# Designs tried in a protein design run: designed miniproteins, single chains, continued (4). Part 95

Each design is a single chain, and the fold is of that chain. pLDDT is the mean over its residues in the fold that is shown.

## One batch from the design tools (miniprotein)

Design m15502
Fold by ESMFold2-Fast:
Order: C-alpha cells, then structure tokens, then sequence
Structure m15502 (fold): chain A 86 residues (1-86)
C-alpha cells in the first residue's frame, strides 16, 4: 500500500540521518585519529544513503540533494503519512 511504502521510506531516511548525526558526534569527541576517520566515513556512508532515499522520493539526482532538502523531505513524508491515516 501507499502508506506502507511511505512508512518504509521515512524509516530508512530517519535511520540514516540519525546514524549520520551519531557518527559525526562520535568523531567530534574522538581523540584517536584512526577512529575519528572511521566515524567520519560511517557518517558519510549514512549521509549518502539518506540522499539516495530523498533522490528516489523526489525524482531528482543525488548530487542535487542538500541537508535542508533531506530535512524537508522527512517533514513532507511525515505529513503525507498522517494525512493517509485520517
């Protein structure tokens, strides 16, 4: 169903955005250079996954996806899910 597809997309998007934020915060606190780079790489991978989800939802190239567009897409998907549950 449309609702199930939107819930899946929003879950994927939020999960990747959360993991990006967590790994960026861990990198900021890390004193070991090697571990810091590992956290930054994980943050980058999750950011790219979030961009892929937004690209699929909006139908625009991944290269055009900004952090603000990710946040806007999360908000839009949430509103669409709420509307479908009315």
Amino acid sequence: SKLEELEKKLTELISNTLQMAVNLALAKREKDEKKRKEYLELAREHREKAKEVVSEVLGIPVEEITDSLIAETESRLLKEIVELKK
Scores: mean pLDDT 88

Design m15503
Fold by ESMFold2-Fast:
Structure m15503 (fold): chain A 56 residues (1-56)
Amino acid sequence: MELSPEVQQAARRAYELFDAGDYEGALAILDEAAARASPGDQQQLDLLREEIERER
């Protein structure tokens, strides 16, 4: 449940881009963060990625 600070920053940046309508930018940030994240953090990032993909 506790995300690393780096993953938290990536999630916030992704949501900022999503709110601005930049879905591709948001997905790219989440994908990059997931590649470097722990398995638990990857699960959380995958959920955020799926949410953004649904809205696109």
Scores: mean pLDDT 76

Design m15504
Fold by ESMFold2-Fast:
Structure m15504 (fold): chain A 63 residues (1-63)
Amino acid sequence: IKPEVEPELEELAKEAARLKEVDPERAEELVLEMLDLGLRKLAEELGPEYEEILEASLKEAEE
């Protein structure tokens, strides 16, 4: 996890925690945004390797 991601995730986590007791539906939406942001950053680290895995999976389905 890159250092630049942690401040954004912390901010979203605090917002989600505050809304959890006031508006749980909104809190869940923020948690999903945190997960999406984390997955996108992980995909950036795995960029070319991740695409190779996807291409291999598509070829396997074709065979």
Scores: mean pLDDT 65

Design m15505
Fold by ESMFold2-Fast:
Structure m15505 (fold): chain A 79 residues (1-79)
Amino acid sequence: MEEARRLFEEAAEAARAGDLERADRLLREALERMREAGAPEEEVRRQLLRVVEAVAEALAAAGDEEGAAAARAYLERAR
């Protein structure tokens, strides 16, 4: 559980740094570990939303308004 949370934190950090490829890899690994550990879907969703928020910020900073809007729409729907 704690290892998966660390991976989500690292994914968010990578996303904020603009390294979306590394963020995607770390996010996939974190999701797999959370599901293997039997984590509740609401807990997995909360961690995922944190990473998606970081991705939205990185896309907006890069001038990808369409990508940032898509990420924000995902956050709105998942709440």
Scores: mean pLDDT 76

Design m15506
Fold by ESMFold2-Fast:
Structure m15506 (fold): chain A 60 residues (1-60)
Amino acid sequence: SPLDKKIEEELEREEKRFRELALTLSREELEEELEKLEKAYKETGDPRYKRMIELLREVM
């Protein structure tokens, strides 16, 4: 549907912004954010946190 396509495009834009921001962080800051995301994923099981963890690891 057109709505599903817009949601997918928004997610891609958010992922791109996240990667760009992550590239500005120090290694120590990236490690801190990774730890926070891993804790959030363990507590919630939300797949969005798992995806964010993957993106952070790509830039480390």
Scores: mean pLDDT 82

Design m15507
Fold by ESMFold2-Fast:
Structure m15507 (fold): chain A 73 residues (1-73)
Amino acid sequence: EEELDKLFEEADKNGNGKISYGEFYRFARKHFGVKDEDLGKLAKIIQEADKNGNGYLTKEEFKKAVEKLKELK
């Protein structure tokens, strides 16, 4: 979806095609209103999406994380 592609672009500030955990946290707070109490749930979501465990999300992993993030609301 065009919306997801735009969100990925906004989260990927350095433009290298990967989303760091910090970039994803900023994205989730800004676009989904994630609160401090939800940060633990957010961390679990991103860690489950990051199958490689390298601290970054690919575009496909990012889409999965966003899908799970929507379930918080």
Scores: mean pLDDT 74

Design m15508
Fold by ESMFold2-Fast:
Structure m15508 (fold): chain A 61 residues (1-61)
Amino acid sequence: SPLHDELHRLGVELARLLQTASPEQQAAVEAGLKDMVDKKLSLEEFVAGVRALVEQLRAAV
């Protein structure tokens, strides 16, 4: 599905950004991912959440 394809692309980008992220940024992303898993979000909500984490890492540069 388009949402699964987008989630895959966002996951790859998130992994790339985490390679150069500070320990504080890495911890914030891990906390955000855990929060989304604990809330049992829909696929659409999960994609939006991962996109927000990617944008947060990009904005922190």
Scores: mean pLDDT 83

Design m15509
Fold by ESMFold2-Fast:
Structure m15509 (fold): chain A 75 residues (1-75)
Amino acid sequence: SSMEAEQRAQQRGQLNMRLVQAIRNNDEAEINAVKEQFQTVFHLSDAQIDTLIQNARDSLDQQRRYDEELARKLS
């Protein structure tokens, strides 16, 4: 049972990394593929998946704004 839990956690982590990368690349086809896997493999609701995507976008936006501010200070 612990082995199954570890495999599930690893698979979810891999899928989450794939989602973040797809969002970073603005790859709509890959985002849709990852959403489908969250629905079919992990049985996440649309609301849960939307929250995951929103959190990933917010994190990437914060990092981008930080990088832009740092670049302005170094210029």
Scores: mean pLDDT 83

Design m15510
Fold by ESMFold2-Fast:
Structure m15510 (fold): chain A 65 residues (1-65)
Amino acid sequence: SQDDRDFRAGVDALQALVDAAERTGDPRHIEQAREALEAFRRVAPPEFLPEVDELLERLERIEKS
């Protein structure tokens, strides 16, 4: 459905934000990725939550590095 495509595109965009945060280590990129992930997590269907949670775990590791 269109909604599924929109949510998939959203996850792809979130992956790009996390990749940028990992590459730069910039606190602003980390914060941007966190805010976007948390906003998406509040509205996403259950089938997308495992990927969002994995990206949040990746961000947590970047912050601790």
Scores: mean pLDDT 85

Design m15511
Fold by ESMFold2-Fast:
Structure m15511 (fold): chain A 66 residues (1-66)
Amino acid sequence: SEAAEKQALFDELANLIRAALAAGALSPEEGLAYLRRAVEATDLSLEEFRAVVEEIRAEIEARLAA
């Protein structure tokens, strides 16, 4: 279902944010801002939600690669 796919994407992103916070790559404020951005996107289509998750993931991965 769409809800199950959104939940799986959200859980994966939340795990990445948690790992980035633990690594010191994100501040708590930045982590909360990313989570809020993802939550706001849950009202959108699955395609739009996936795009938002991919953008956030790319931003976090860029911070971790430095």
Scores: mean pLDDT 87

Design m15512
Fold by ESMFold2-Fast:
Structure m15512 (fold): chain A 74 residues (1-74)
Amino acid sequence: SNQELIDQVKDTVLRQIKDPKVRETLLKLLDSLLDQPLETTSRKIREIMSTLSKKLNDPSTTPEEIIEALKNVL
């Protein structure tokens, strides 16, 4: 279900992302997917996770840049 998928991603985010603004932005984006079709939710979660992976592997990336990139997924 969308709820189970989103809850799993939330757990991962809470373990890996410590910046409160990045966490708040991610949680709001994930919650916005609860009423979407599963295909749309799965696609957007893949985009979110890919964006996070790319940004977290770049040592020059700021929390503000992560937030902006995440907003562009919607």
Scores: mean pLDDT 78

Design m15513
Fold by ESMFold2-Fast:
Structure m15513 (fold): chain A 60 residues (1-60)
Amino acid sequence: MTRFVLKFNSEEEAKKFAEILRELDPSVKVTVEGNTVTIESDLSVEELIGLILRAIGELL
């Protein structure tokens, strides 16, 4: 299991990121707490980083 914790500038950005990430891979466990997003997945570190970067790109 791979786990990442990301902090955003606002709770709104965190929620948008989480929504995009869930759309890209519904198997990823995404928890939003304020402006913090916790991501848990059985994907490899490389795969999850790629997914996170894609979600950030979609957000921007």
Scores: mean pLDDT 82

Design m15514
Fold by ESMFold2-Fast:
Structure m15514 (fold): chain A 78 residues (1-78)
Amino acid sequence: SELEKKAQEYGKKGREAYEAGDYETAGRYLRKAAELYQQLGDNVSAAVAYYEAAKAYEKAGDLESAKEARQKALELLS
């Protein structure tokens, strides 16, 4: 589906930004990927993307966004 392709694209952009050291941009893209995976009902992919977003936000020093993303990941893995 188009939503699945968009989730994959945001995930790729997020990981590329992370490798480039742009942790804030990485967190934003990975969160967008996670939100799209949630809309698709793919809770496992959504949880992984939220966890990756949390890691990126933590490296960016954005501890509030990191905490929120980590909580969302844990809720989806229940």
Scores: mean pLDDT 89

Design m15515
Fold by ESMFold2-Fast:
Structure m15515 (fold): chain A 88 residues (1-88)
Amino acid sequence: MTLGEQYDELIKKDPNNAQAYYNLGNYYMSQGDYQKAIEYYDKAIELDPNYYQAYYNRGLAYKKLGKDEEAQKYIDKALELNPDYKEA
């Protein structure tokens, strides 16, 4: 099974697992599929609106697509939720 298939199994067992969706987003970021990464980060945020890591990485995915204004909006949201994250 691919790594993506393993994360799909986790989601099927617990569809409210924001962490599994975030990990799928990270997987697609590593594959260069930034649009799929954004879809999975959006699902993680839908399940956990305070998931600042998902906002930050969604912003990075938009930056990879050349959408710098959208990227900055999501990065700013991550820093609003956790100001200390900008120092990491």
Scores: mean pLDDT 78

Design m15516
Fold by ESMFold2-Fast:
Structure m15516 (fold): chain A 60 residues (1-60)
Amino acid sequence: MLARLAEALRASDFAAIQALLAEAGHTLSVRRERTADGVASAVLTATPEALALLHEAAEL
C-alpha cells in the first residue's frame, strides 16, 4: 500500500491516491483551485487516518 501511495503522490495522480485509500476503506475528496496569486493548488480532504497514511507515504 504505502509504496504505491508514495508513487501516486510523486506523480500527483489524485485518482490513484483516491483509489488506493478506498481499497483501505478510507474516503478522500480532492478539490483543485487557484489562489489569489494565480498559483494552481489542490486541496485534499480526508479522515485523520487517511491523512496519516498520506504523510507516511510522502516520507517514503
Scores: mean pLDDT 72

Design m15517
Fold by ESMFold2-Fast:
Structure m15517 (fold): chain A 107 residues (1-107)
Amino acid sequence: ARGRLEEALRHAERALELATDPRVIQQLREAIRHLEEALRTGDVNSLLQAIEHLDEALQLATDPEVIRLLAEALKHAGLAGLELAPDELIPYFIGQVLRAIGTLLDL
């Protein structure tokens, strides 16, 4: 899980460097904060918050490079969730991984 969270954080930080839409920037700042908390604590609730903000950023983003970086961050965050989550949340994290992969294939 740690390596997946570190990958998610790297991609989110790179997306923040390229993002120009203030709405996308705000969602990325929140996602990064929650990813850092998840990396420090292993708390699945922090990871859920990070994924929610990554998802919102992805829905708002229009730059293909920002979309790609957000989708990579979401993929790695979702994969971390599969390792950390209780069984009842596994379908949610599978859904996030598949959606991220779908976005990457459409680029």
Scores: mean pLDDT 87

Design m15518
Fold by ESMFold2-Fast:
Structure m15518 (fold): chain A 66 residues (1-66)
Amino acid sequence: SRRAENAGEGARAGARAAGGDEEQEKRAYLMGVKSGTGRGAARAAGEAAGVSPEEAQRLAVKYFAL
C-alpha cells in the first residue's frame, strides 16, 4: 500500500542520512514496508540495516511529519 511504501521510503532516508550504503538502504526499505507503519518500520529497518533504530525513527518521523 502507499502507506507501507511511505514507511519504507522513510526508513531508507534514515539509513542514507546515517551514512548507510546502497545495500543498507534497500534492506531498510524492505523492513519498513513489512512493518507497515512509519515508526515501527523505521525502528525495524534501522536494526536490520545496522543503522541505529533511534536515528532511523527520528528521520522517518521528521520526513513524514508524524
Scores: mean pLDDT 64

Design m15519
Fold by ESMFold2-Fast:
Structure m15519 (fold): chain A 60 residues (1-60)
Amino acid sequence: HMEEVEKVIEEIEKENPDPAILKAIRTAYETFDLTPEEIKKVAKMAKRGLAEGAARRAAR
């Protein structure tokens, strides 16, 4: 269980070494007992959120 999730997190870290994305994934996993597929979805949503935040800041 946990080993599979940990491996998925490591894969995401290798692909996207953004600390904010990693923090979001870790927080979601600690809050809920997520499956590897759910962890991947959280990573995708976190990446979208960061892109949106950067766009809002750039607009100023």
Scores: mean pLDDT 68

Design m15520
Fold by ESMFold2-Fast:
Structure m15520 (fold): chain A 58 residues (1-58)
Amino acid sequence: GAAEAAAEAARAAGAAGDWERANLYGTQSVILASDAGDEAAAEAAARAGREASKQGGG
């Protein structure tokens, strides 16, 4: 679905070193999962965003 697509885009951006896009797509994934009522997916997306921020910080 849209939330999974946004999460995959966030991972791809993070792997490319584009932490700004990774954070943007991660936020979109959380919003889409929350709109769908999928709390587990929203929580997982939020955790992925936090991990991407840690990696980008060095």
Scores: mean pLDDT 74

Design m15521
Fold by ESMFold2-Fast:
Structure m15521 (fold): chain A 91 residues (1-91)
Amino acid sequence: AEELIEKVRELGRRLVELVRRAAEAAEAGDAERARELLEEADRVAEELGRAAKEALAAGAEEALEIAREALAEALRILEAHREALERALGT
């Protein structure tokens, strides 16, 4: 159970980092780098969702809260840089 919580924490931390780096790349006009980082973030988000579901099934409810907080932070970063990210994805 604790091992699953730690995995969710690790994946959540990585998701936020990747999204932040993608936003920074987009703001700098590096569309290719922004796309690469967003693709990696999508894969990490999918893995985070699976890990959180596994942890919840094992009775580790804390993992769901950790995953929700990480996703909320990632979404806040994406929204704050929405226009730059839309330009990067559209090119």
Scores: mean pLDDT 85

Design m15522
Fold by ESMFold2-Fast:
Structure m15522 (fold): chain A 68 residues (1-68)
Amino acid sequence: GPVAALNALQSWLSADPSITSTMVGVDTLVATTDLTPAQLIGLTLQLMGEYPDLAVTLDGDTLVVTVE
């Protein structure tokens, strides 16, 4: 389900040393990165494709992923 997908995403993001991710409650993941703006946009588009049941948004340089 979407919550399991969100937990799997956090584990995957935690493998990248340029990404710091944390769960806010059970339905929201917040990530900060050392990525360039182009890399961050690329990551956002990749996540939208890989996790279509999750709401992926950028708030400045902060990536926010929420269960829809």
Scores: mean pLDDT 80

Design m15523
Fold by ESMFold2-Fast:
Structure m15523 (fold): chain A 61 residues (1-61)
Amino acid sequence: LDPSDDEAWYDLGNVLKDLKKYDEAEKAYRRAIELKPSFAQAWNELGIVLIDLKKYDEAEK
């Protein structure tokens, strides 16, 4: 795996998350994981983004 590619996708995911573009952030983190399945930080951030996406779909919190 190319470390620079997985890190670039991970960084993109972080930027998209900061912009609250959670759907795009999820895709970027999944790309990082495809390139480096052992990328624990990408897995962790993906989990957080998925929780935020569920909150987005819930009207009654």
Scores: mean pLDDT 74

Design m15524
Fold by ESMFold2-Fast:
Structure m15524 (fold): chain A 76 residues (1-76)
Amino acid sequence: MEEARKAVEALIEALKAGNYDEARKHAQRFAEALGDPGVGAAVERIIDLAKAGELTPEQAVRAVRLIYRTVEERRA
């Protein structure tokens, strides 16, 4: 979980900065740390929607935090 937390924090910072290339790298690390390709696909969709202007950076960050919280709760 610590590696996943670090990756998701970096992903959130990249999303806030509008740095979608960095966001994708951190999303890959996040999915790898969890061993869950479904989470990776979900986060990629959020990044795509943010890049397209369909989500604000704040909305994208909330969506990513929700995914992380859901995964963390399942592993408790």
Scores: mean pLDDT 81

Design m15526
Fold by ESMFold2-Fast:
Structure m15526 (fold): chain A 61 residues (1-61)
Amino acid sequence: SKEEELKRLKEEVDRFIEQAKKLPDPSLGEAVALLAAATFAAMSPDKEVREEILKYAEEKL
């Protein structure tokens, strides 16, 4: 379902944000986290899912 897809993608975004925060340069960490979020969003054919994932990542950074 759409809700299950959103939950899974948000969990993946959270994992990448956590890993990105371990990088010594905060600016690089933010860039890596945003690129990962954009990549996960692009994998969904649903526009609403893509927009929600990108918004979620921006709010977490």
Scores: mean pLDDT 78

Design m15527
Fold by ESMFold2-Fast:
Structure m15527 (fold): chain A 73 residues (1-73)
Amino acid sequence: MTSIDILRSMYNNAKNNGNNDVANTLKKYIDEVNKLGEQAAKALRDGDWDSAQRLLEQSQKVLDEGINIGNKS
């Protein structure tokens, strides 16, 4: 399972348990990860490998923060 799959599973668990505050917070992290992934994909298409690498590293940090919030909830 990828890190984004873990975060999505945490979101679904929070939603299913009626924990809407946690679910809404996790959804924001999922949306930011998706946005960074789209920006990285564009950078790769443009041949900007350095920007793509930075965006992917930022995406991983956002994923780690979201998972940490899910684990505390």
Scores: mean pLDDT 83

Design m15528
Fold by ESMFold2-Fast:
Structure m15528 (fold): chain A 94 residues (1-94)
Amino acid sequence: SELIKLLSSPDPETREFAARKLGELGKKEAVEPLIKALSDPSPEVRKAAAEALGEIGEKAKEAVEALKKAAEEDPSPEVREAAKKALEKIGSKE
């Protein structure tokens, strides 16, 4: 997938765009690449990855542990909030 390849772009704006578009498409194949994007150096990319996993919903259940870690430990309040909302959408019990 071209969008999955864009998650590895040197440009953080391109990686953020790719994460958002992968969330909109809602395909399960994007879940593992988006879990990796939760560790991106850019807080904007990490936030977009968390939001995208939430948009994918139940198919992203394998992201629950990574999203819990992001919700508790991410240095960005915006990323922590996005991860908490994603957990609610995926149906995780905390």
Scores: mean pLDDT 86

Design m15529
Fold by ESMFold2-Fast:
Structure m15529 (fold): chain A 78 residues (1-78)
Amino acid sequence: MEERRKKAVEKALEIAAEEYPGDLRVMSAAVQAAVKAYELIEEGKVDEARKVARQTLRDAGLSDEAIDRIVEAVLEIA
C-alpha cells in the first residue's frame, strides 16, 4: 500500500516537472493531489478522488491537459 502511494506521488511529480519545469507551486499541488486522491481511493471513493485531485490541480493553475495526465496516472497506479 505505501509503495503504491509513493509511486503515485512520484508519477505526479514526473508529469508536473515535464509540463512545468522548476515550478515549485505546481509540484506542491501535484503531491497534494496524489496524496488526497490516494487516501480517498483507499476508502473506496474513486469518483471523489478524481474530483478532489482535479480541483487541487486547477486551483494551482495547471492546464486541463496537464490535469488529465496527472489525475489519470495517479488513478491507474492507485
Scores: mean pLDDT 82

Design m15530
Fold by ESMFold2-Fast:
Structure m15530 (fold): chain A 63 residues (1-63)
Amino acid sequence: SDAERDAAASVAAAEAGDAAAAGTGGYQMLKLSNDEEAGRRAAQAAARGDAAGAATYGVLGAK
């Protein structure tokens, strides 16, 4: 589905972002906890191959 394709792209982006953060500097502590948790859970879902879960967390973090 189109949503699943977008979810897969979001999952890949979240995974790439997490890797870059781990190498470069990491997150800003004072950012909203919801945004931080959504990003982490999206990355974890991506690692598990759960595109639907990653999409859900990605949408929550984006909205």
Scores: mean pLDDT 53

Design m15531
Fold by ESMFold2-Fast:
Structure m15531 (fold): chain A 62 residues (1-62)
Amino acid sequence: EEVPKAEELSEEEKEELLKLYEEELDEIDKKVIETAKKSGASEEEIEEEQIYLVRAKLLAEK
């Protein structure tokens, strides 16, 4: 794309981060997302939370 939104992730980048969420985060982290879903959070908000958790974990490992 010629002029993408600043800091907007591509679909491939989002898929890679969501894959890391499934592979790296434990059941407790996944329960946080499940609770958000049950509390009426939108799919967009849930995706942002999953990406946040993965990125926070990767940063903590440095």
Scores: mean pLDDT 64

Design m15532
Fold by ESMFold2-Fast:
Structure m15532 (fold): chain A 74 residues (1-74)
Amino acid sequence: SKEEIKEEIIDEGVAEFRRWLAEHPDATPEEVRAMVARLARKIIDKLEEKLPDASLSEIAVTIREFVERVRALL
């Protein structure tokens, strides 16, 4: 389903962020922000590819969910 595809994309982004944090224990706040921004862009690109009919609102909600999951790791 559309919801399952969104969740998969978010899960992949969060998993990539977790791996990056483990590999960069001395990362600065600036480097963390840059990585989150890079992953958010990847999520937007994957949403546009896999769910081309997704509204701007649906994209925004998906990015918000990703950012909240990332914040929970910090």
Scores: mean pLDDT 88

Design m15533
Fold by ESMFold2-Fast:
Structure m15533 (fold): chain A 93 residues (1-93)
Amino acid sequence: MVEKLLEEAEKALEEARESDDGEVRLEKAEEIERITQELIELGAPDEAIRKAAELTLEAAMLALEVAETRELILRAIALALRAIGILFELELK
């Protein structure tokens, strides 16, 4: 299950990279965030959660690169900050 979720996250990141649409990139970043939360709920190893959070952050940054509306920019920033928060929690335990 964990490996499958990480493969889905990697696929979503590649789909984000291949799109020039900010909304599509943000949708993929939000999909990776959902996968990250699912891994946390499953009690996945810290390494798996860290990897998914890093992928979430990367996808959020890709969305910011092409975001053309205030809503998309703010959503991408909020998503990046949530991913950073997860990464900090893993380092502080």
Scores: mean pLDDT 87

Design m15534
Fold by ESMFold2-Fast:
Structure m15534 (fold): chain A 70 residues (1-70)
Amino acid sequence: GHHAKARELLEKAREALLAGDEEKALEYMQQAIKYAHGEAKRTIEAAREALEKGDRVAALAGLEEAIQLL
């Protein structure tokens, strides 16, 4: 379902971010937003904005929170 796909994409985004691949992390986060709704979607959008601003710590925390919401 949408939750399973969003979670898979967020886990891939998390691994990309931990590997230092910010561009790939942003790509996976953008894809995950298409499968997420409500609070989970808003949390992913906030994490993506943090990463776009260079706040990798806030982005990682937001990814982990979004995964827990799915």
Scores: mean pLDDT 86

Design m15535
Fold by ESMFold2-Fast:
Structure m15535 (fold): chain A 60 residues (1-60)
Amino acid sequence: MKEEVEAKAKSLEGASAGEIADALSKIPGVEDVSVARTDEGIEVSVKIGDEIYNFLVKEK
C-alpha cells in the first residue's frame, strides 16, 4: 500500500495540489489525503488505516 501511494505521488511530480489529492484519494485503502504547498514542493499526508505517511512531491 505505502509503495503504491509513493509510486503514484512520484508520477504526479509537477501536478497541482488538487490533482495530487484527487489521484491519491482514489487508491484503495486510502482514508484521508491532506496537501499543503511549501517552499520545497507539495507536502502530502496520507492516512491508511491507523498509519499516516508523509511525502514531499517536488514541483516541476
Scores: mean pLDDT 76

Design m15536
Fold by ESMFold2-Fast:
Structure m15536 (fold): chain A 68 residues (1-68)
Amino acid sequence: MTVREAVRLGVQARAGVPLSELVSEEEFEEAVREAARELGIDPEADAESLPSERLGELTRRVAERLGL
């Protein structure tokens, strides 16, 4: 699973609804790119290579950028 896919699942779990009902795919991908750049994380990397705390921080920042 990529970091981007793991973040999508984490944001959906946080929101309690499918992410596609709240934001467009393009808005999500842009938020991931911007937040990942701030944290120095590759969104295409394997999520298992990332500490869970780092993945959680990225997920929170993406949710904040999306207003969730």
Scores: mean pLDDT 82

Design m15537
Fold by ESMFold2-Fast:
Structure m15537 (fold): chain A 79 residues (1-79)
Amino acid sequence: MEVRAWVSVLETPDSITVTVVVELADGTRYIGTATIPASADLQEALDRAIENAAKKAGLDPETIREAVERGMAEQAARA
């Protein structure tokens, strides 16, 4: 089934917060959030947010990661 995901990033001098919103084919939405120190890589926060969203949705983190990568590729094609 097709899964969609969106990523939102909030950066402050002290922290990076990543929010991943996952939408299933039936329209159900789940939100995963992760906050890390601003000195850490954005990828670490993204990976944690994906894991949190997958845990709530009862899906494999890899499924959410693939949906996020598709969404980012679609946005990059418009740049």
Scores: mean pLDDT 77

Design m15538
Fold by ESMFold2-Fast:
Structure m15538 (fold): chain A 60 residues (1-60)
Amino acid sequence: SSLDELVNTLKEQLEKALERGDFEWAETLLRALESLAQLNPALQPVVDEMRERLRKAREE
């Protein structure tokens, strides 16, 4: 589905942003995922996972 494609793209881009230390862009992508999760609660585990990864990446 188009939603699955969008979520996969956002997750991939967020992971790449974390790899290069682009925390501002990672946070922007996380906000986009959070907005999608408001419309589809099944996405909440993905949001929670990415939020935790961003938090830990900022500590290192």
Scores: mean pLDDT 84

Design m15539
Fold by ESMFold2-Fast:
Structure m15539 (fold): chain A 72 residues (1-72)
Amino acid sequence: MSKEQLEAEVLLALGDMYLYLGKKAIERGDLNTAKEYYEKAIELYRQAIELDPDNEVAREGLKEAEELLKSL
């Protein structure tokens, strides 16, 4: 695994964490906190894709985060 691939995996994991926190904020009715977490997830997924463009998991995460943010 290259250094760039390892960095992409860390960014992907952080993106997944923020996506999860955003979904939990929605369950509590906290739309403002959910929006902030989805925006952070989007930024992290974009960075992961820049480092590893073939990472389909990061691309799917980005798509989900963007759709969830748009639904707010």
Scores: mean pLDDT 87

Design m15540
Fold by ESMFold2-Fast:
Structure m15540 (fold): chain A 71 residues (1-71)
Amino acid sequence: MPSREEQVRAVLDFLESLLPTLRKEDPETAKRIEELLRKAREYLEQGDLDKAMELVNEALHLLNEALRRLS
């Protein structure tokens, strides 16, 4: 089972890899996700894995909503 830190880092890396495509299709949502990922990285560096995961989950929610609008 991956650690919570490994899970946060993996999802951050995944979402960051999608940002260039999102900026092209939905730049407003991409900016919001980018800000959430920035804050999540700050909490991760502070050792607050719970807050980092909350922000990552919020970013995933925004991504899912954007994908529903673009389909």
Scores: mean pLDDT 82

